# Designed miniproteins, single chains, continued (3), part 62

Each design is a single chain, and the fold is of that chain. pLDDT is the mean over its residues in the fold that is shown.

## One batch from the design tools (miniprotein)

Design m10135
Fold by ESMFold2-Fast:
Structure m10135 (fold): chain A 93 residues (1-93)
Amino acid sequence: APVVKEIKSENIDEAVRKAIEFAREHGATKIIVKKGEGVTDEDLLNVYSVAKYYATLYGIEVILGEREPQPGEALVEVKKASEDYAELVVTTV
């Protein structure tokens, strides 16, 4: 069954790092970063860049997309992102 975790932080780097660690703990080798409603392309790309940095330290691939995760993958949906706030939902299978 999918395992879902909501992550909220006043810092994008902290939120993304926690999301990558959660995905890794649940066996993900690929992370799909998805843009939520009302999220700007700039804020999405900021999340994606940070995710790619942390994921690279663990040999995890990061892509942009909107598809559901398969076994061995995680979906990180960006619900909100700004310079001082991030809200992410991580789904693992």
Scores: mean pLDDT 87

Design m10136
Fold by ESMFold2-Fast:
Structure m10136 (fold): chain A 106 residues (1-106)
Amino acid sequence: SLLEKAMEYYRLGKLYFNQKKYTEAAEYFLKAAELFKEYISSLEEVPEEVIKMLEQLKINLEALLEEAEEANDKEAIKLLYEALGVVYEILKKYEEAEKYYKLAKE
C-alpha cells in the first residue's frame, strides 16, 4: 500500500540520517513525504496516527536540515527544502510550504 511504502521510505531515511549520509536520507524522506501526500489525497479525513507520523517526519527533516547545513551538503539541503515544503503543504501550513518550495528553487 502507499502508506506501507511511505513508512518504509521514512525508515530508510532515518537509517541513512543515522549514518550521516545526508543526500540519501533526504531522497528517502522526500519520497516518503510525496507518498504520504498521495495517500492522504485519497482520504476524506486524515487519521490522527498519520498526522502524528507527518509531525515526526517534519521533526526529522528539520534536524537533518540543520546537520546538512553544518556539513555544507548543498544537494541534501535542496532535497530537504522540497520535502519540508511537501510536509507543510499536507499539514495545511501553506505559508511555510511556499517558503520551503522557494528555497528549494534557489
Scores: mean pLDDT 89

Design m10137
Fold by ESMFold2-Fast:
Structure m10137 (fold): chain A 87 residues (1-87)
Amino acid sequence: SMNDKAVEIVVEQLRKLGLEEAADAVKELSKTDPVLAIEAGNSIIRGKLAGLEKEVQELIEAIKAGDYEKAREIIERINKEVREKLA
């Protein structure tokens, strides 16, 4: 499916950035919620490239803990901060 391909692309990009723990977490999340996995992976990539190291680490930890509500909140925060930095 399109979601399966998007997950594969995001996981590959995370591994290329040396974020192996994030790649594993996103891949596992994709088995239950592929849309959230794609959103989380893209936010981790954007956050890493924007230097949002603390927010990226908090998001990875929230996903690993299964706290998906907190993960969604952090995704929105990262996306906002990235937009403000690139504006």
Scores: mean pLDDT 87

Design m10138
Fold by ESMFold2-Fast:
Structure m10138 (fold): chain A 70 residues (1-70)
Amino acid sequence: DEAERIAELIAEALVEAGVLTEEEAKELKEILTYHLSQLSDEERKKAAEAAIKVIEEVDPEAAKKLREKL
């Protein structure tokens, strides 16, 4: 599922950036998977780009890795 894949990658990037613990990332993944599944493919892409931009402010390297995996 594309929504679950995007949610997992965003959650992993936030752990790498030091923003979330592994446990918090698991909870965020479940929440993001649900919400992203309600969006169109275009809206999911925009949401992923917004997440990358936010992560880039905290950890540019984590954001770069996330962009490469998406």
Scores: mean pLDDT 85

Design m10139
Fold by ESMFold2-Fast:
Structure m10139 (fold): chain A 76 residues (1-76)
Amino acid sequence: MTTEEQREAVEALLAELAAANADADLSDLSPEARALAEVLVRNGVPEDVARRVALAMARDPSLLEELAALLDSSNL
């Protein structure tokens, strides 16, 4: 997997998760989801997208595992 392929894969996953949670209330995230959103923001993800993605991953930990592998490899 090249850096470009990793970037596209991460962007596609983030867009899908954000779209699935577009109607979610982002004002009251759990501490775990908030910490995850902060990690995503530090890796260049926009704050609103990061919060929606963090909420999605808090509901399905397997998504966190997949995203973490992509972020560690690409250093987004």
Scores: mean pLDDT 69

Design m10140
Fold by ESMFold2-Fast:
Structure m10140 (fold): chain A 63 residues (1-63)
Amino acid sequence: SMEEKLREEARKMAARVAAKYGEAKGKELLDTVMKLIEEGASPAQVAATMTGLILRAIGDALD
């Protein structure tokens, strides 16, 4: 299903973010995106939220 695919992509992205930017950032992405999927967010909303959190993790790493 689309929901299962979104959850799989969220787990994969969270693992990559955790590996590069730390476990706290990976957990933030996973928790936020999983909650959106549970609440029925569209694939576009999920993608936008993941992108925003990744950009925030990059920005925080540059500080």
Scores: mean pLDDT 85

Design m10141
Fold by ESMFold2-Fast:
Structure m10141 (fold): chain A 58 residues (1-58)
Amino acid sequence: SMADIKAQLQADKAQNQQTIKDLDDQISKTTDPHKIVVLTTAKNITQTSVDIIDKLLS
């Protein structure tokens, strides 16, 4: 049902938000500029997934 799909999307959003927090923690502990770029790129991709989910939930 549409309600089940929305519940799954909300769960996926919560998981992606946790991933962003974990990536932010890794970035804060990283001094290597190359690793910062890689981690920031991963965060941006995950944030894009959250933004898509938000549009689907609207």
Scores: mean pLDDT 90

Design m10142
Fold by ESMFold2-Fast:
Structure m10142 (fold): chain A 57 residues (1-57)
Amino acid sequence: AMENKLADLAQKFTDALAAGDVDAARKYTDEMASLLSGEQAEKWRAMGDGAIAHAQA
């Protein structure tokens, strides 16, 4: 189901951030956004970008 794929991508995103792999984190953010529509895609991108920026600060 799509929710399982979203959960898997969210876990990979978290693991990438923990590993300091910001390129992978960006990739997983984009993949999750591609599975969402409208406001949900926009919110996910904003959250992912914010988390990556915070990790790089």
Scores: mean pLDDT 77

Design m10143
Fold by ESMFold2-Fast:
Structure m10143 (fold): chain A 130 residues (1-130)
Amino acid sequence: AEELFKKGLEAFRNEKYEEAIEYFEKAIEEDPDSELTPLALYYRGLALEELEKYEEAAEYYDKAAKLLLEKDPNSLDAAIAYHMRGLALEKLEKYEEAIEYYERAIELAPDSPVAKSSKEKLEELKKKLE
């Protein structure tokens, strides 16, 4: 799992997003209970987003956040994953759902940089929906 995850990160860094997705998928399949699995799900979401596959990206961010929250109910990494889900939902023009996930990111880590970014997005969307 660790070697496959590392290959996925290298492919992602080289902008080989389809290869990165395949490596992250194999890492998850090899050891789904690995401590690396939430990170592999998250980076798979990032690679899908670079390929403009926003619906799939949103699903993988949700899977990553759920696993992170099982270990730590106030996970900063889960807050980041929910913020990224909100961004992907905005690309799909699912604005009410995006608002929900920005609010969840703020609730999980209210004093974090990601909460500040989520608050800015939340204010922008609330103004747009007026």
Scores: mean pLDDT 86

Design m10144
Fold by ESMFold2-Fast:
Structure m10144 (fold): chain A 82 residues (1-82)
Amino acid sequence: SEAEIDEDVDASLHTMDLLIESLRNSDLPQELKDRWISQIESIKQQLLAARRQRDYAAISAQLARLAEFLTELGRELEAFLA
């Protein structure tokens, strides 16, 4: 339903805000923080635009992009901590 999609988008936006906060408070190199925060902001803007247009395919694509980004972020964090 449209309400379930709105809830998924809101949950994803909240997750992205928490990630930005965590990155800002981390001991990671500033260049990596800036790059990842920029990518998160890009996904946020595209999700908001897709929701406004009620473009379910675009919403699904951006949610998939977020999932891929989170996987990549986790991999890079593991490499940094090793």
Scores: mean pLDDT 85

Design m10145
Fold by ESMFold2-Fast:
Structure m10145 (fold): chain A 87 residues (1-87)
Amino acid sequence: MKKELKEKGEKLMKEGFEELRKPDADPYKSKDLMLEGAELLKKAGEEKEAAEKLKEMADTLERYNGPKEVVEELRKRAEELKKLAEE
């Protein structure tokens, strides 16, 4: 059901942000959690929320000088989801 997909997606994206709060944070693990969560939110019809959270993660990673390839992948997916939310 859409509610279960939304809750699971939100939980995964929260885990992605929590990963970055660790002293030995893995930006690639955060990326994987965020992208998986975003796909579940998309399936729940929450493309706007998914796009906003992916953008927030990309902005956070850029601020602490995270890998540029990770920031780029998150920003690209956020823009794709934002366009879907406009439909």
Scores: mean pLDDT 84

Design m10146
Fold by ESMFold2-Fast:
Order: sequence, then structure tokens, then C-alpha cells
Structure m10146 (fold): chain A 77 residues (1-77)
Amino acid sequence: NAEKLREEFAEKYNPGKSLETLKRSDERSKPLSEKRKKAFQLIEENKDKTDEELIRMLQEELGFSEEEAKYLIKQYK
């Protein structure tokens, strides 16, 4: 059930926030979820590189912003 998975994800990362608030966030981030999977694969293959190099690669290959790339690297590590 996608709704339950969404609630579990929400509780883990955004405790106390309403389902309404989280649905708005999910609509904005839905296309980002596939890119995140590719980003984590790229980070795994290049985990010996500096954060600056990983940010550049994520921007060039997957079109992430600098802030998004930093967030993904932080989540992976």
C-alpha cells in the first residue's frame, strides 16, 4: 500500500507533520525518487572521491542542483 509506505517514510523523516503537508512534498519529489536511485549508485561507484567531486558529477550527469547533491551525499554517508 503506497499510502502506508508514504506514512512510514514521513514518520521516519518528518515526525509530527500532517499527511497533507507530506502529499505536497511528495508531488514535487516524485520524479526525483528515480534520480535519487541513480545518484546513490553513482555515489557508491565513486565513494572514494571528495564531496566536491561527487557534487560536480551529480550535477553534470543527473542534473541535480548543488544543494540537492549535498543532501544526497549526506543521506548516503
Scores: mean pLDDT 65

Design m10147
Fold by ESMFold2-Fast:
Structure m10147 (fold): chain A 85 residues (1-85)
Amino acid sequence: MERVLKLLKATDIATDALKATDPKLSRDYAVRSTGLALRVIGHLLDGDEAGAEEALKELERLTQEAIAEASKVDPAAAAEARKVL
């Protein structure tokens, strides 16, 4: 659970940085990260450790993508997002 919250916080920082230049991309990352976080939680509630691990890996990949996109427009915000992880 703590890892999911850190990934969501890092994605939030990254999407806030993207919002001024690309609000559609910002919303896409926000929606997709929330969906993946809910999938991790759902698998954990079902006792499906393998499904939770797979969804967590997807969330980690998405978070790194969002940070990489943010780094193109706001390197300082991207660095802040990485510090949360």
Scores: mean pLDDT 87

Design m10148
Fold by ESMFold2-Fast:
Structure m10148 (fold): chain A 93 residues (1-93)
Amino acid sequence: EPSAEEQEEIEKVRKELAWLEEKFRQLRERQDEIPEEVQKELQEADRNKDFERSIELVVEILIRLGIIDEEEGEELKRLMREHEPLAEEFGKK
């Protein structure tokens, strides 16, 4: 019943969300590997509601842990900026 075009849009959004959820899950599992200094910087960015800084720090951590590469990091930054609620929700964590 949904059109092929509507199905493609739904599938694209679902894949983007699944990819983000998987990366955040891996980050949660490896939180103990994040240096205390970096954790404090994340907490400061969250406290200041600096979502752009929070996005940058999260991507840097994910790259340092080997969860994503540099190309995936650019994609993650773009997705977090396009989906403001996801960036805000991550910052509150």
Scores: mean pLDDT 73

Design m10149
Fold by ESMFold2-Fast:
Structure m10149 (fold): chain A 84 residues (1-84)
Amino acid sequence: SDPDQLRQQGDQYLRQGDLQRASQLYWEAGRQYFSQGQFDQSVDSFNRAIQLDPSNSPILLRGIASVYYGAGDYDLGDQYLQLS
C-alpha cells in the first residue's frame, strides 16, 4: 500500500490522541518507505513510532539500522543496532 496514506492515517490517530494506533501506522509507513528506497522518510516514520510508543524501541531501532545499511551508511547503522 501507499506509505504516504499510512503516514496520513497515523497523523489522524495522533490528532485523536490514539498514540498506540498512530505509532503502529508510522511503523508500517516506515517499512513501506524503506521497501521503496525512501530512506529519509522511513527513518522519520520509525522515529515517530518510537516517540509515540517506546515499548517497541528495540525492534524499531533495528529497523532504522537496516535503513542506514540500505543507504550505505554503515557507521549510523552500527550505532542504531547498538542502541537496540
Scores: mean pLDDT 88

Design m10150
Fold by ESMFold2-Fast:
Structure m10150 (fold): chain A 70 residues (1-70)
Amino acid sequence: MTPEEGERMIKQIIKAAEKIKSQAEKLGNDELVREANEVIERAKKADPSDRRKITELALEVGELQKKLEE
């Protein structure tokens, strides 16, 4: 993964987490709002060259999406 690919992935993760946060707020799910905010903050601080961290964040966004659909 190039740093450019990492930056693109981080932006996608933040965008996805922000959408989840918005939907969770509409549903009154304060716990999911908090979890989405934590992912957003960690993604903003993530190193674009850290493939492991980016992969962890992507998986966490996937889990948040599943919680939103339950």
Scores: mean pLDDT 82

Design m10151
Fold by ESMFold2-Fast:
Structure m10151 (fold): chain A 74 residues (1-74)
Amino acid sequence: DELQKKKQILQELLDQYRGKNPVMVFAVEAVLLELEEGREAMRKRIEEAEGFDPKVIEEQVRQVKQQVQQRLQQ
């Protein structure tokens, strides 16, 4: 199941970035939220984020989605 593989990759990325890059941790959690609750839930989480620039988070979300797609093709 591709959805379960995506969730596993996202969990691995979360563990890799935890304690190293808080913006990337937030971005991985946002992508996980999109898979579970949809795009609007992710958008609200990004807009409501305190201490982060939403545009920076959107760029990190794009990078996380690219990493997930690359790992799915391996």
Scores: mean pLDDT 81

Design m10152
Fold by ESMFold2-Fast:
Structure m10152 (fold): chain A 79 residues (1-79)
Amino acid sequence: SLESVRKAVEQVKEMMREEAEKLGNTPEAQKVVEEAEKRLEELLEKFERGELSEQEFSDGVLKVMAEASGRLEAIRRKR
């Protein structure tokens, strides 16, 4: 259902925010989360409009998560 998909996206956003908080919520970490949240919102809107299949939506979310996690890890390693 769309409700379960929206809840999954919100949980992904919460996980990314928690990772940024663990890094001291720096402006660089906040920017990574903000950009990822915007991309997730765009994917959700396209999915809700029927412009993306379930597979395309899932692949898109996974890509956003992987890129955000990689950027946050790079910030962590510089400390």
Scores: mean pLDDT 84

Design m10153
Fold by ESMFold2-Fast:
Structure m10153 (fold): chain A 82 residues (1-82)
Amino acid sequence: SEKIQILLQKLQEKYQLNPETFEKYKSLIDFNDLNSTADVIQCLLAANKVELDSDLEEACLLYRSKKLTAEEFLNILEKLLE
């Protein structure tokens, strides 16, 4: 999905993610499965030891506790990257 590719580029730029780690995790994404995309983003943020904003940390916790769908999580992430 072009929208997910744009979101991933914004994430890489905002948090200055390591390019090698970023490309490695990006290669694991099934762009036809939103759960795959959300799960890989969670792993990518953890692998890069990103200091999360309180809003992003809450969204990550709610997604891991199954209180947010993958689509809802990705929509929140997109808004936080505006």
Scores: mean pLDDT 79

Design m10154
Fold by ESMFold2-Fast:
Structure m10154 (fold): chain A 79 residues (1-79)
Amino acid sequence: MYRLVGPLGRLLERILGKETATWSELVDALGRYLRENNAMSPDGLTANLAGTELGKALGADELTVEQLLEAVRSHSERV
């Protein structure tokens, strides 16, 4: 189980509706957010975060999916 911290944590808490999640739940919630905001590239390899709350929380307009998952992991606490 993971607890998310900081602005990124607050955003993902709103998406999940709970304070702690498994890694699979975090990945699924992130994928849903990217699809709902039309932020996923057609090849599924990059996320266009420009103009999104997620991009503002991370300070980035574009990240690869791998970089995005690493950012989520670095802003989470194992519980």
Scores: mean pLDDT 76

Design m10155
Fold by ESMFold2-Fast:
Structure m10155 (fold): chain A 96 residues (1-96)
Amino acid sequence: MTEEEIEELAERILEALERVRAELGGAALTPEQREEELELIKEALRNQDFDALEEYARVATAAGDEDTLKALLELADPEQQERLKKIIEGQKNSKV
């Protein structure tokens, strides 16, 4: 994945996080908090931090962002892809 692709994916993940936060009645991020969160997401994507990728997959599923889910699966290795798919399926099935 290129740095440009990482930046685009990180922006999508952050937007999905903000949407889910707003839906749950959370406060909007300040510009400084948004920039800090974006850098953390970029670093997690560069390092393929599986725990962070799982959380981002859950958030993207909750937001209904299929494009972000596809990009996260493409970034993950085959073993991680199977685990992420199971998490996505579980998250979709747990909505009451």
Scores: mean pLDDT 76

Design m10156
Fold by ESMFold2-Fast:
Structure m10156 (fold): chain A 94 residues (1-94)
Amino acid sequence: SEKEKRIKYLEILLKLTEHYRKAVKDMEANKDDKEKIDSILQDFKTFAENYLKELEKLNLPKEKLESIKRYIDGMIQTLEEHAEKLKKEVEEKK
């Protein structure tokens, strides 16, 4: 039903936001560990890809799905930039 699709959509977006926030927090907690930072980034990318597949199953309008894909790509890019900044700071200490 449309109501069930809407609830599922909102739950997926909430989970994406929660995973993003956790990834940022975990990167800060592991800021001296490049391998752990890369692992956290890869885990978020995997979660984002899986959530996008679930969103695609909801048969949302194409424009809405493309807007969501751009939003997710923006999250990934921001997290990648944060990871690179932290890793560069580790290199500068050595």
Scores: mean pLDDT 82

Design m10157
Fold by ESMFold2-Fast:
Structure m10157 (fold): chain A 61 residues (1-61)
Amino acid sequence: SDEDLKKVLGVVKQALALAQQGKFDQANQLLDDAKKKYADDPKAMQVVDLGYKRLQAIQAK
């Protein structure tokens, strides 16, 4: 739903902000919680997957 998509986008933005601060455990926890909460929403899950890929790119540098 559009409401869930807005919420998951907010969670991904917060997780990426934490990752930029080096708080990778907190960032991963937010994405893990979103993955569980929105597991049945394909659009929300695509946003969460992109969040993980971006987080991995920040962490791997």
Scores: mean pLDDT 84

Design m10158
Fold by ESMFold2-Fast:
Structure m10158 (fold): chain A 81 residues (1-81)
Amino acid sequence: SDEELLEELAEELRRKAEEWLRKHLPSIPDEQREAIIEAAVEAARRQFERALAAGKSREDAVTLADTAAAWTLATLAQQVL
């Protein structure tokens, strides 16, 4: 289902974001790291739902969600350090 795919994507993106932040920004507080991760995952969820509502394929929706998560992660990471 779309919901199952979205939850799998969210968990993958959460793991990737945490790994990236711990590697590249190891000194940020845990609370800031978790806030950035959750913001990136929420951006991905919104884009996935919007893409499917707009008639995009599941593959395109995943790509757009991944892009939204990456952009949000990069933007927020730059602002906190």
Scores: mean pLDDT 86

Design m10159
Fold by ESMFold2-Fast:
Structure m10159 (fold): chain A 65 residues (1-65)
Amino acid sequence: SDDVESRAYRMAAAAIEHAADEAAALAVVDRAAGALYDGGQLSLVERAAVERDAKARVRAHYAGQ
Protein backbone atom coordinates (compact mmCIF):
# COMPACT_ATOMS: atom_id res chain seq x y z
CA SER A 1 0.00 0.00 0.00
CA ASP A 2 1.13 3.54 -0.78
CA ASP A 3 0.51 5.33 2.52
CA VAL A 4 0.63 9.11 2.99
CA GLU A 5 4.02 8.98 4.78
CA SER A 6 5.76 6.90 2.06
CA ARG A 7 4.30 9.05 -0.73
CA ALA A 8 5.18 12.31 1.08
CA TYR A 9 8.74 11.08 1.71
CA ARG A 10 9.30 10.23 -1.99
CA MET A 11 7.68 13.49 -3.14
CA ALA A 12 9.82 15.59 -0.77
CA ALA A 13 13.02 13.72 -1.74
CA ALA A 14 12.37 14.27 -5.48
CA ALA A 15 11.53 17.96 -4.93
CA ILE A 16 14.71 18.55 -2.89
CA GLU A 17 16.89 16.68 -5.44
CA HIS A 18 15.62 18.63 -8.47
CA ALA A 19 14.85 22.12 -7.04
CA ALA A 20 17.31 25.01 -6.75
CA ASP A 21 15.98 26.25 -3.37
CA GLU A 22 13.25 25.77 -0.73
CA ALA A 23 10.64 27.87 -2.58
CA ALA A 24 11.17 25.87 -5.79
CA ALA A 25 10.97 22.57 -3.85
CA LEU A 26 7.66 23.60 -2.23
CA ALA A 27 6.30 24.53 -5.69
CA VAL A 28 7.35 21.08 -7.02
CA VAL A 29 5.40 19.43 -4.16
CA ASP A 30 2.28 21.51 -5.00
CA ARG A 31 2.49 20.58 -8.70
CA ALA A 32 3.16 16.88 -8.03
CA ALA A 33 0.28 16.54 -5.54
CA GLY A 34 -2.01 18.46 -7.92
CA ALA A 35 -1.08 16.17 -10.82
CA LEU A 36 -1.82 13.03 -8.75
CA TYR A 37 -5.17 14.52 -7.65
CA ASP A 38 -6.11 15.49 -11.25
CA GLY A 39 -5.12 11.97 -12.39
CA GLY A 40 -7.43 10.38 -9.79
CA GLN A 41 -4.56 8.84 -7.78
CA LEU A 42 -5.28 10.96 -4.65
CA SER A 43 -8.57 12.03 -3.06
CA LEU A 44 -8.91 15.64 -1.85
CA VAL A 45 -8.16 14.53 1.74
CA GLU A 46 -5.13 12.44 0.65
CA ARG A 47 -3.78 15.37 -1.42
CA ALA A 48 -3.97 17.71 1.60
CA ALA A 49 -2.22 15.13 3.84
CA VAL A 50 0.56 14.38 1.31
CA GLU A 51 1.16 18.11 0.62
CA ARG A 52 1.30 18.89 4.38
CA ASP A 53 3.73 16.06 5.18
CA ALA A 54 5.94 16.58 2.09
CA LYS A 55 6.18 20.35 2.71
CA ALA A 56 7.09 19.71 6.37
CA ARG A 57 9.92 17.41 5.19
CA VAL A 58 11.13 20.01 2.64
CA ARG A 59 11.13 22.77 5.29
CA ALA A 60 12.97 20.54 7.79
CA HIS A 61 15.64 19.73 5.16
CA TYR A 62 16.35 23.42 4.37
CA ALA A 63 16.22 24.40 8.09
CA GLY A 64 18.94 21.76 8.71
CA GLN A 65 21.24 23.26 6.05
Scores: mean pLDDT 85

Design m10160
Fold by ESMFold2-Fast:
Structure m10160 (fold): chain A 100 residues (1-100)
Amino acid sequence: MTPEEIFQEALDRLRQAAATKSPEEVLREMAKILREAVEKGLPVDLLKQLLSAGAEIARRLGMPEAAKVLQEAIDKIDGKTPEEAKRIVNEAIERLEKLL
């Protein structure tokens, strides 16, 4: 799969979860999708776009703390190396899981 295909599949899964699942289940699926994206080596720019989509979904579902966690990761990720970006996203995942 290309990075763009990995991103699109992740985005589609996230949007489908937001349409069909409870907010708590969406948050679990979001954490899982972000973890898989990092493990598959999704580029920093696409990770940022995935975080942005997640933050928008969190806001729409009335999850302000989740939206804040994701927005802070977006703000930190710009210009980072792939390894630093992975740490930022993994920290965000841990913080999201703590909200469950």
Scores: mean pLDDT 86

Design m10161
Fold by ESMFold2-Fast:
Structure m10161 (fold): chain A 82 residues (1-82)
Amino acid sequence: EEELEKKKKILDEIAKVLRENVHLPTDEQIRKLDELEKKLIKEHPEYADLVKEISQIVRDAILGNPEAGEKLNEIVKELEKA
């Protein structure tokens, strides 16, 4: 489904930005994520709630919450399940 593909691309863009910035301090990683969140909401306003939800889970994971990391894996699996 086109919707599922768009959601996967949003996750991939978030993952890519974090991977490129993993060497930066936590506060700088959060700032980069906030910039990406604003960009993704502007480009995909129909998915604004999803972008906000995923971005919040990613922020929690950056801050060292292991449950947030598991939640991201769960979301990816649900998107793949169709």
Scores: mean pLDDT 76

Design m10162
Fold by ESMFold2-Fast:
Structure m10162 (fold): chain A 84 residues (1-84)
Amino acid sequence: MLVEEARRAAEEARRYARLALEADPIHGTAGAVSGAGAEASALLAERNEREGRGERSRRNMERAARGARLDARAARLNAERALA
């Protein structure tokens, strides 16, 4: 579930980064950075799931999912500003 949350956030961040880039290259660049951050967080969550080291691994996945959601929010805000 945590990996799936991080993956969904990364996909959402990528969509908003693309929208921002099409509307305004300046905001699009900021959105792309947030999108990349969300993807990195999703990959970290997947890696921790594969390593399967109990409670520590779960906490690392929780942190990665939170990071991905924050980056997705940043990408969304950049897209909203680009479209305004």
Scores: mean pLDDT 76

Design m10163
Fold by ESMFold2-Fast:
Structure m10163 (fold): chain A 58 residues (1-58)
Amino acid sequence: MLLKALEDIPAKSEDSLALKKGDVVKLLEQLPDGSLLVEKDGKKGILSFEDARKLEVV
């Protein structure tokens, strides 16, 4: 599943990804706390539940 960022998302920790509005990422896993494990250009990172709400399904 592909997700598109609706706004800029800064990296808040070393395990998170920085995204820009319009970036497309691959959803790898939805975690039990509502955060998402995603991949962009070979890099994996976690988006918090709050940042996950800033993405839409492509």
Scores: mean pLDDT 80

Design m10164
Fold by ESMFold2-Fast:
Structure m10164 (fold): chain A 95 residues (1-95)
Amino acid sequence: SALSQIERLSLEFIQIGSDFSMISGNPEVTATIQGYIRRILQGIGDRDAAGVLRELRALADYLAAVADREGNPRLRSLVDKARALIDRMEALLAS
């Protein structure tokens, strides 16, 4: 189902957030990412695909801002992967 695919892609996104935290090493960045992950997991539990997408978009925008500030190409690569997952999720909900 579309919801099962959204859940799978959201878990892949959560892994990207974890990798991003590890590369950044900034405790404030880690705490902010963990806050988004909690809300994403809550949205999955509530079966709120639109809510999950809103939190994923907000997290992707946050990750992009951090990557730009730190200038680390590894962080930029993770942002690109995160945005590609959001595009796939949006396509699933548009069908």
Scores: mean pLDDT 87

Design m10165
Fold by ESMFold2-Fast:
Structure m10165 (fold): chain A 94 residues (1-94)
Amino acid sequence: GGRVARAEVEVTITNTSDAPLVAVKVEVYKDGKLVGVSVAQLPRPIAPGETATVKLTVEVSGAEPGEYKLKVYGINADGSEQLLGEKTVKLEEV
């Protein structure tokens, strides 16, 4: 079996688009390679100009513990995605 690395990530998001955000996607990268993806549906849409904090759990199967780069995307009701920011996180062994 492979190793699983896990982290709870809290992201503060400001919607700079002209459409509501209904979900958040996090892409997980190690050394420039995509190693995981997590998507969370928002319990309440984030309206244009609003700021909200979203908590999600990111799991990466077959990964090593250590530092990873996260790319955070907002997803609009029409399914369009926008890059909201990037964050470095440390994943622990599970």
Scores: mean pLDDT 76

Design m10166
Fold by ESMFold2-Fast:
Formats: sequence, C-alpha cells, structure tokens
Structure m10166 (fold): chain A 100 residues (1-100)
Amino acid sequence: SQTTYNHAVSWITGVDDDYQSISDQVSQDISQNPTQSTYQQLADSLSQYQSSVQIGQQRIIQIMQQNNVPQSQIDHINSQFNTIINGINNLISQLQQIAG
C-alpha cells in the first residue's frame, strides 16, 4: 500500500530528525569536557533511544508486510533504520570509550 509506505517514510523522517538533533547535542556536550558520569548518562540515554528505534523498526516492517508494501520499499525503509541504529551504536561506543 502506497499509503502505508508514505506513513513509514514520514515516521522514519521523524526518527532521523530526532537522531540528528540528539547527535548534535551529544557533540556539543562532549565539547564542554563533561564529567565521566555525564558521558555514562549520555551513553545510557542513547542505549534507551536505540532500543526504542529497534522496536519501532520491527513494528513498521511488520505493518508494511501486512499491508502488501513492495519488498523494495520495505528494504528501503529497513536500510534507513539500520543506518540510524548504526549511527546511534557508534555514538554509544564513542561515549563509553571516553568515559573509560
């Protein structure tokens, strides 16, 4: 369904905008040379956000499959989610390394 795909595109666009905002804020917080506990708190918050994005990914993919969205469009949305999830994971790893 084109409608279902359009809703998925709208959803992932919102997730990407949120991720960009979080990434920018993390970069700003790092530049302030915060305490080790602040780095850990940021990593924990990102881990929670990553889990939320992964749950959203599974649900959106399932909804698209149930609504007979073409596999190529499902693959496209899945690829965008994986890019965001990998970005979050890289930020978490960076923060954990800085925290010690």
Scores: mean pLDDT 87

Design m10167
Fold by ESMFold2-Fast:
Structure m10167 (fold): chain A 58 residues (1-58)
Amino acid sequence: SMVDQMRQMGRDRVNQIDQDGNRQIDDYIRQGNRQQADQIGDQYNQQGIDIMQQVRDS
């Protein structure tokens, strides 16, 4: 169904965002910039929530 396709696209997008976010977080942690790492983590988590919310509301 279209809904299943949208859910799969949402999951794929969340996975890509999660991978990109984790790389940035790891880089900031390595630099000792924990505050920036936390902020990036929060932003990427919110993006994932927003994407899944769009899929749910469609």
Scores: mean pLDDT 77

Design m10168
Fold by ESMFold2-Fast:
Structure m10168 (fold): chain A 60 residues (1-60)
Amino acid sequence: VETLEFELEGHRIRLVKEGDTVRTYVDGVEDPVRASEILEEAGVEAGRAVVEAGGKLLQA
C-alpha cells in the first residue's frame, strides 16, 4: 500500500493506493468530496482533479 499525506487549510489529507483503487481521507475519514472542497478553499479551482492526479502519481 502506497500513501501520500499532506496538510492543507488545517486539515490532514491522505491518499492511499489499494491495488488499482485510490482512497482519499480527510482527518482520518474517507471523504474525497471534502478533500476537493478543502483544495478549493486553498485557492485551487480544480480540487477534485488535483486529488485524482495525486492518485495517478501513487500509481506510477
Scores: mean pLDDT 67

Design m10169
Fold by ESMFold2-Fast:
Structure m10169 (fold): chain A 74 residues (1-74)
Amino acid sequence: SMEEEILKEFEEKLKELLEESKKNNWSPAQFAERALAALEELVKKNPEISEELSKKMLQLVAEAVQEHRRWVES
């Protein structure tokens, strides 16, 4: 479905941003800013995104930020 495709595309985008953050030594705050900006652009491009899908994407951002924070603190 379109929702499954959007969610999968966003998950891949977050993985790319995580790798970029590690390569460029971004802080957790910098990573969070970029991840949220990516979400905002995706929602702007796809105004038909449901509230449930938006919540799932926001949860993925929160999880990715927490993973990055744990990596930095290691």
Scores: mean pLDDT 82

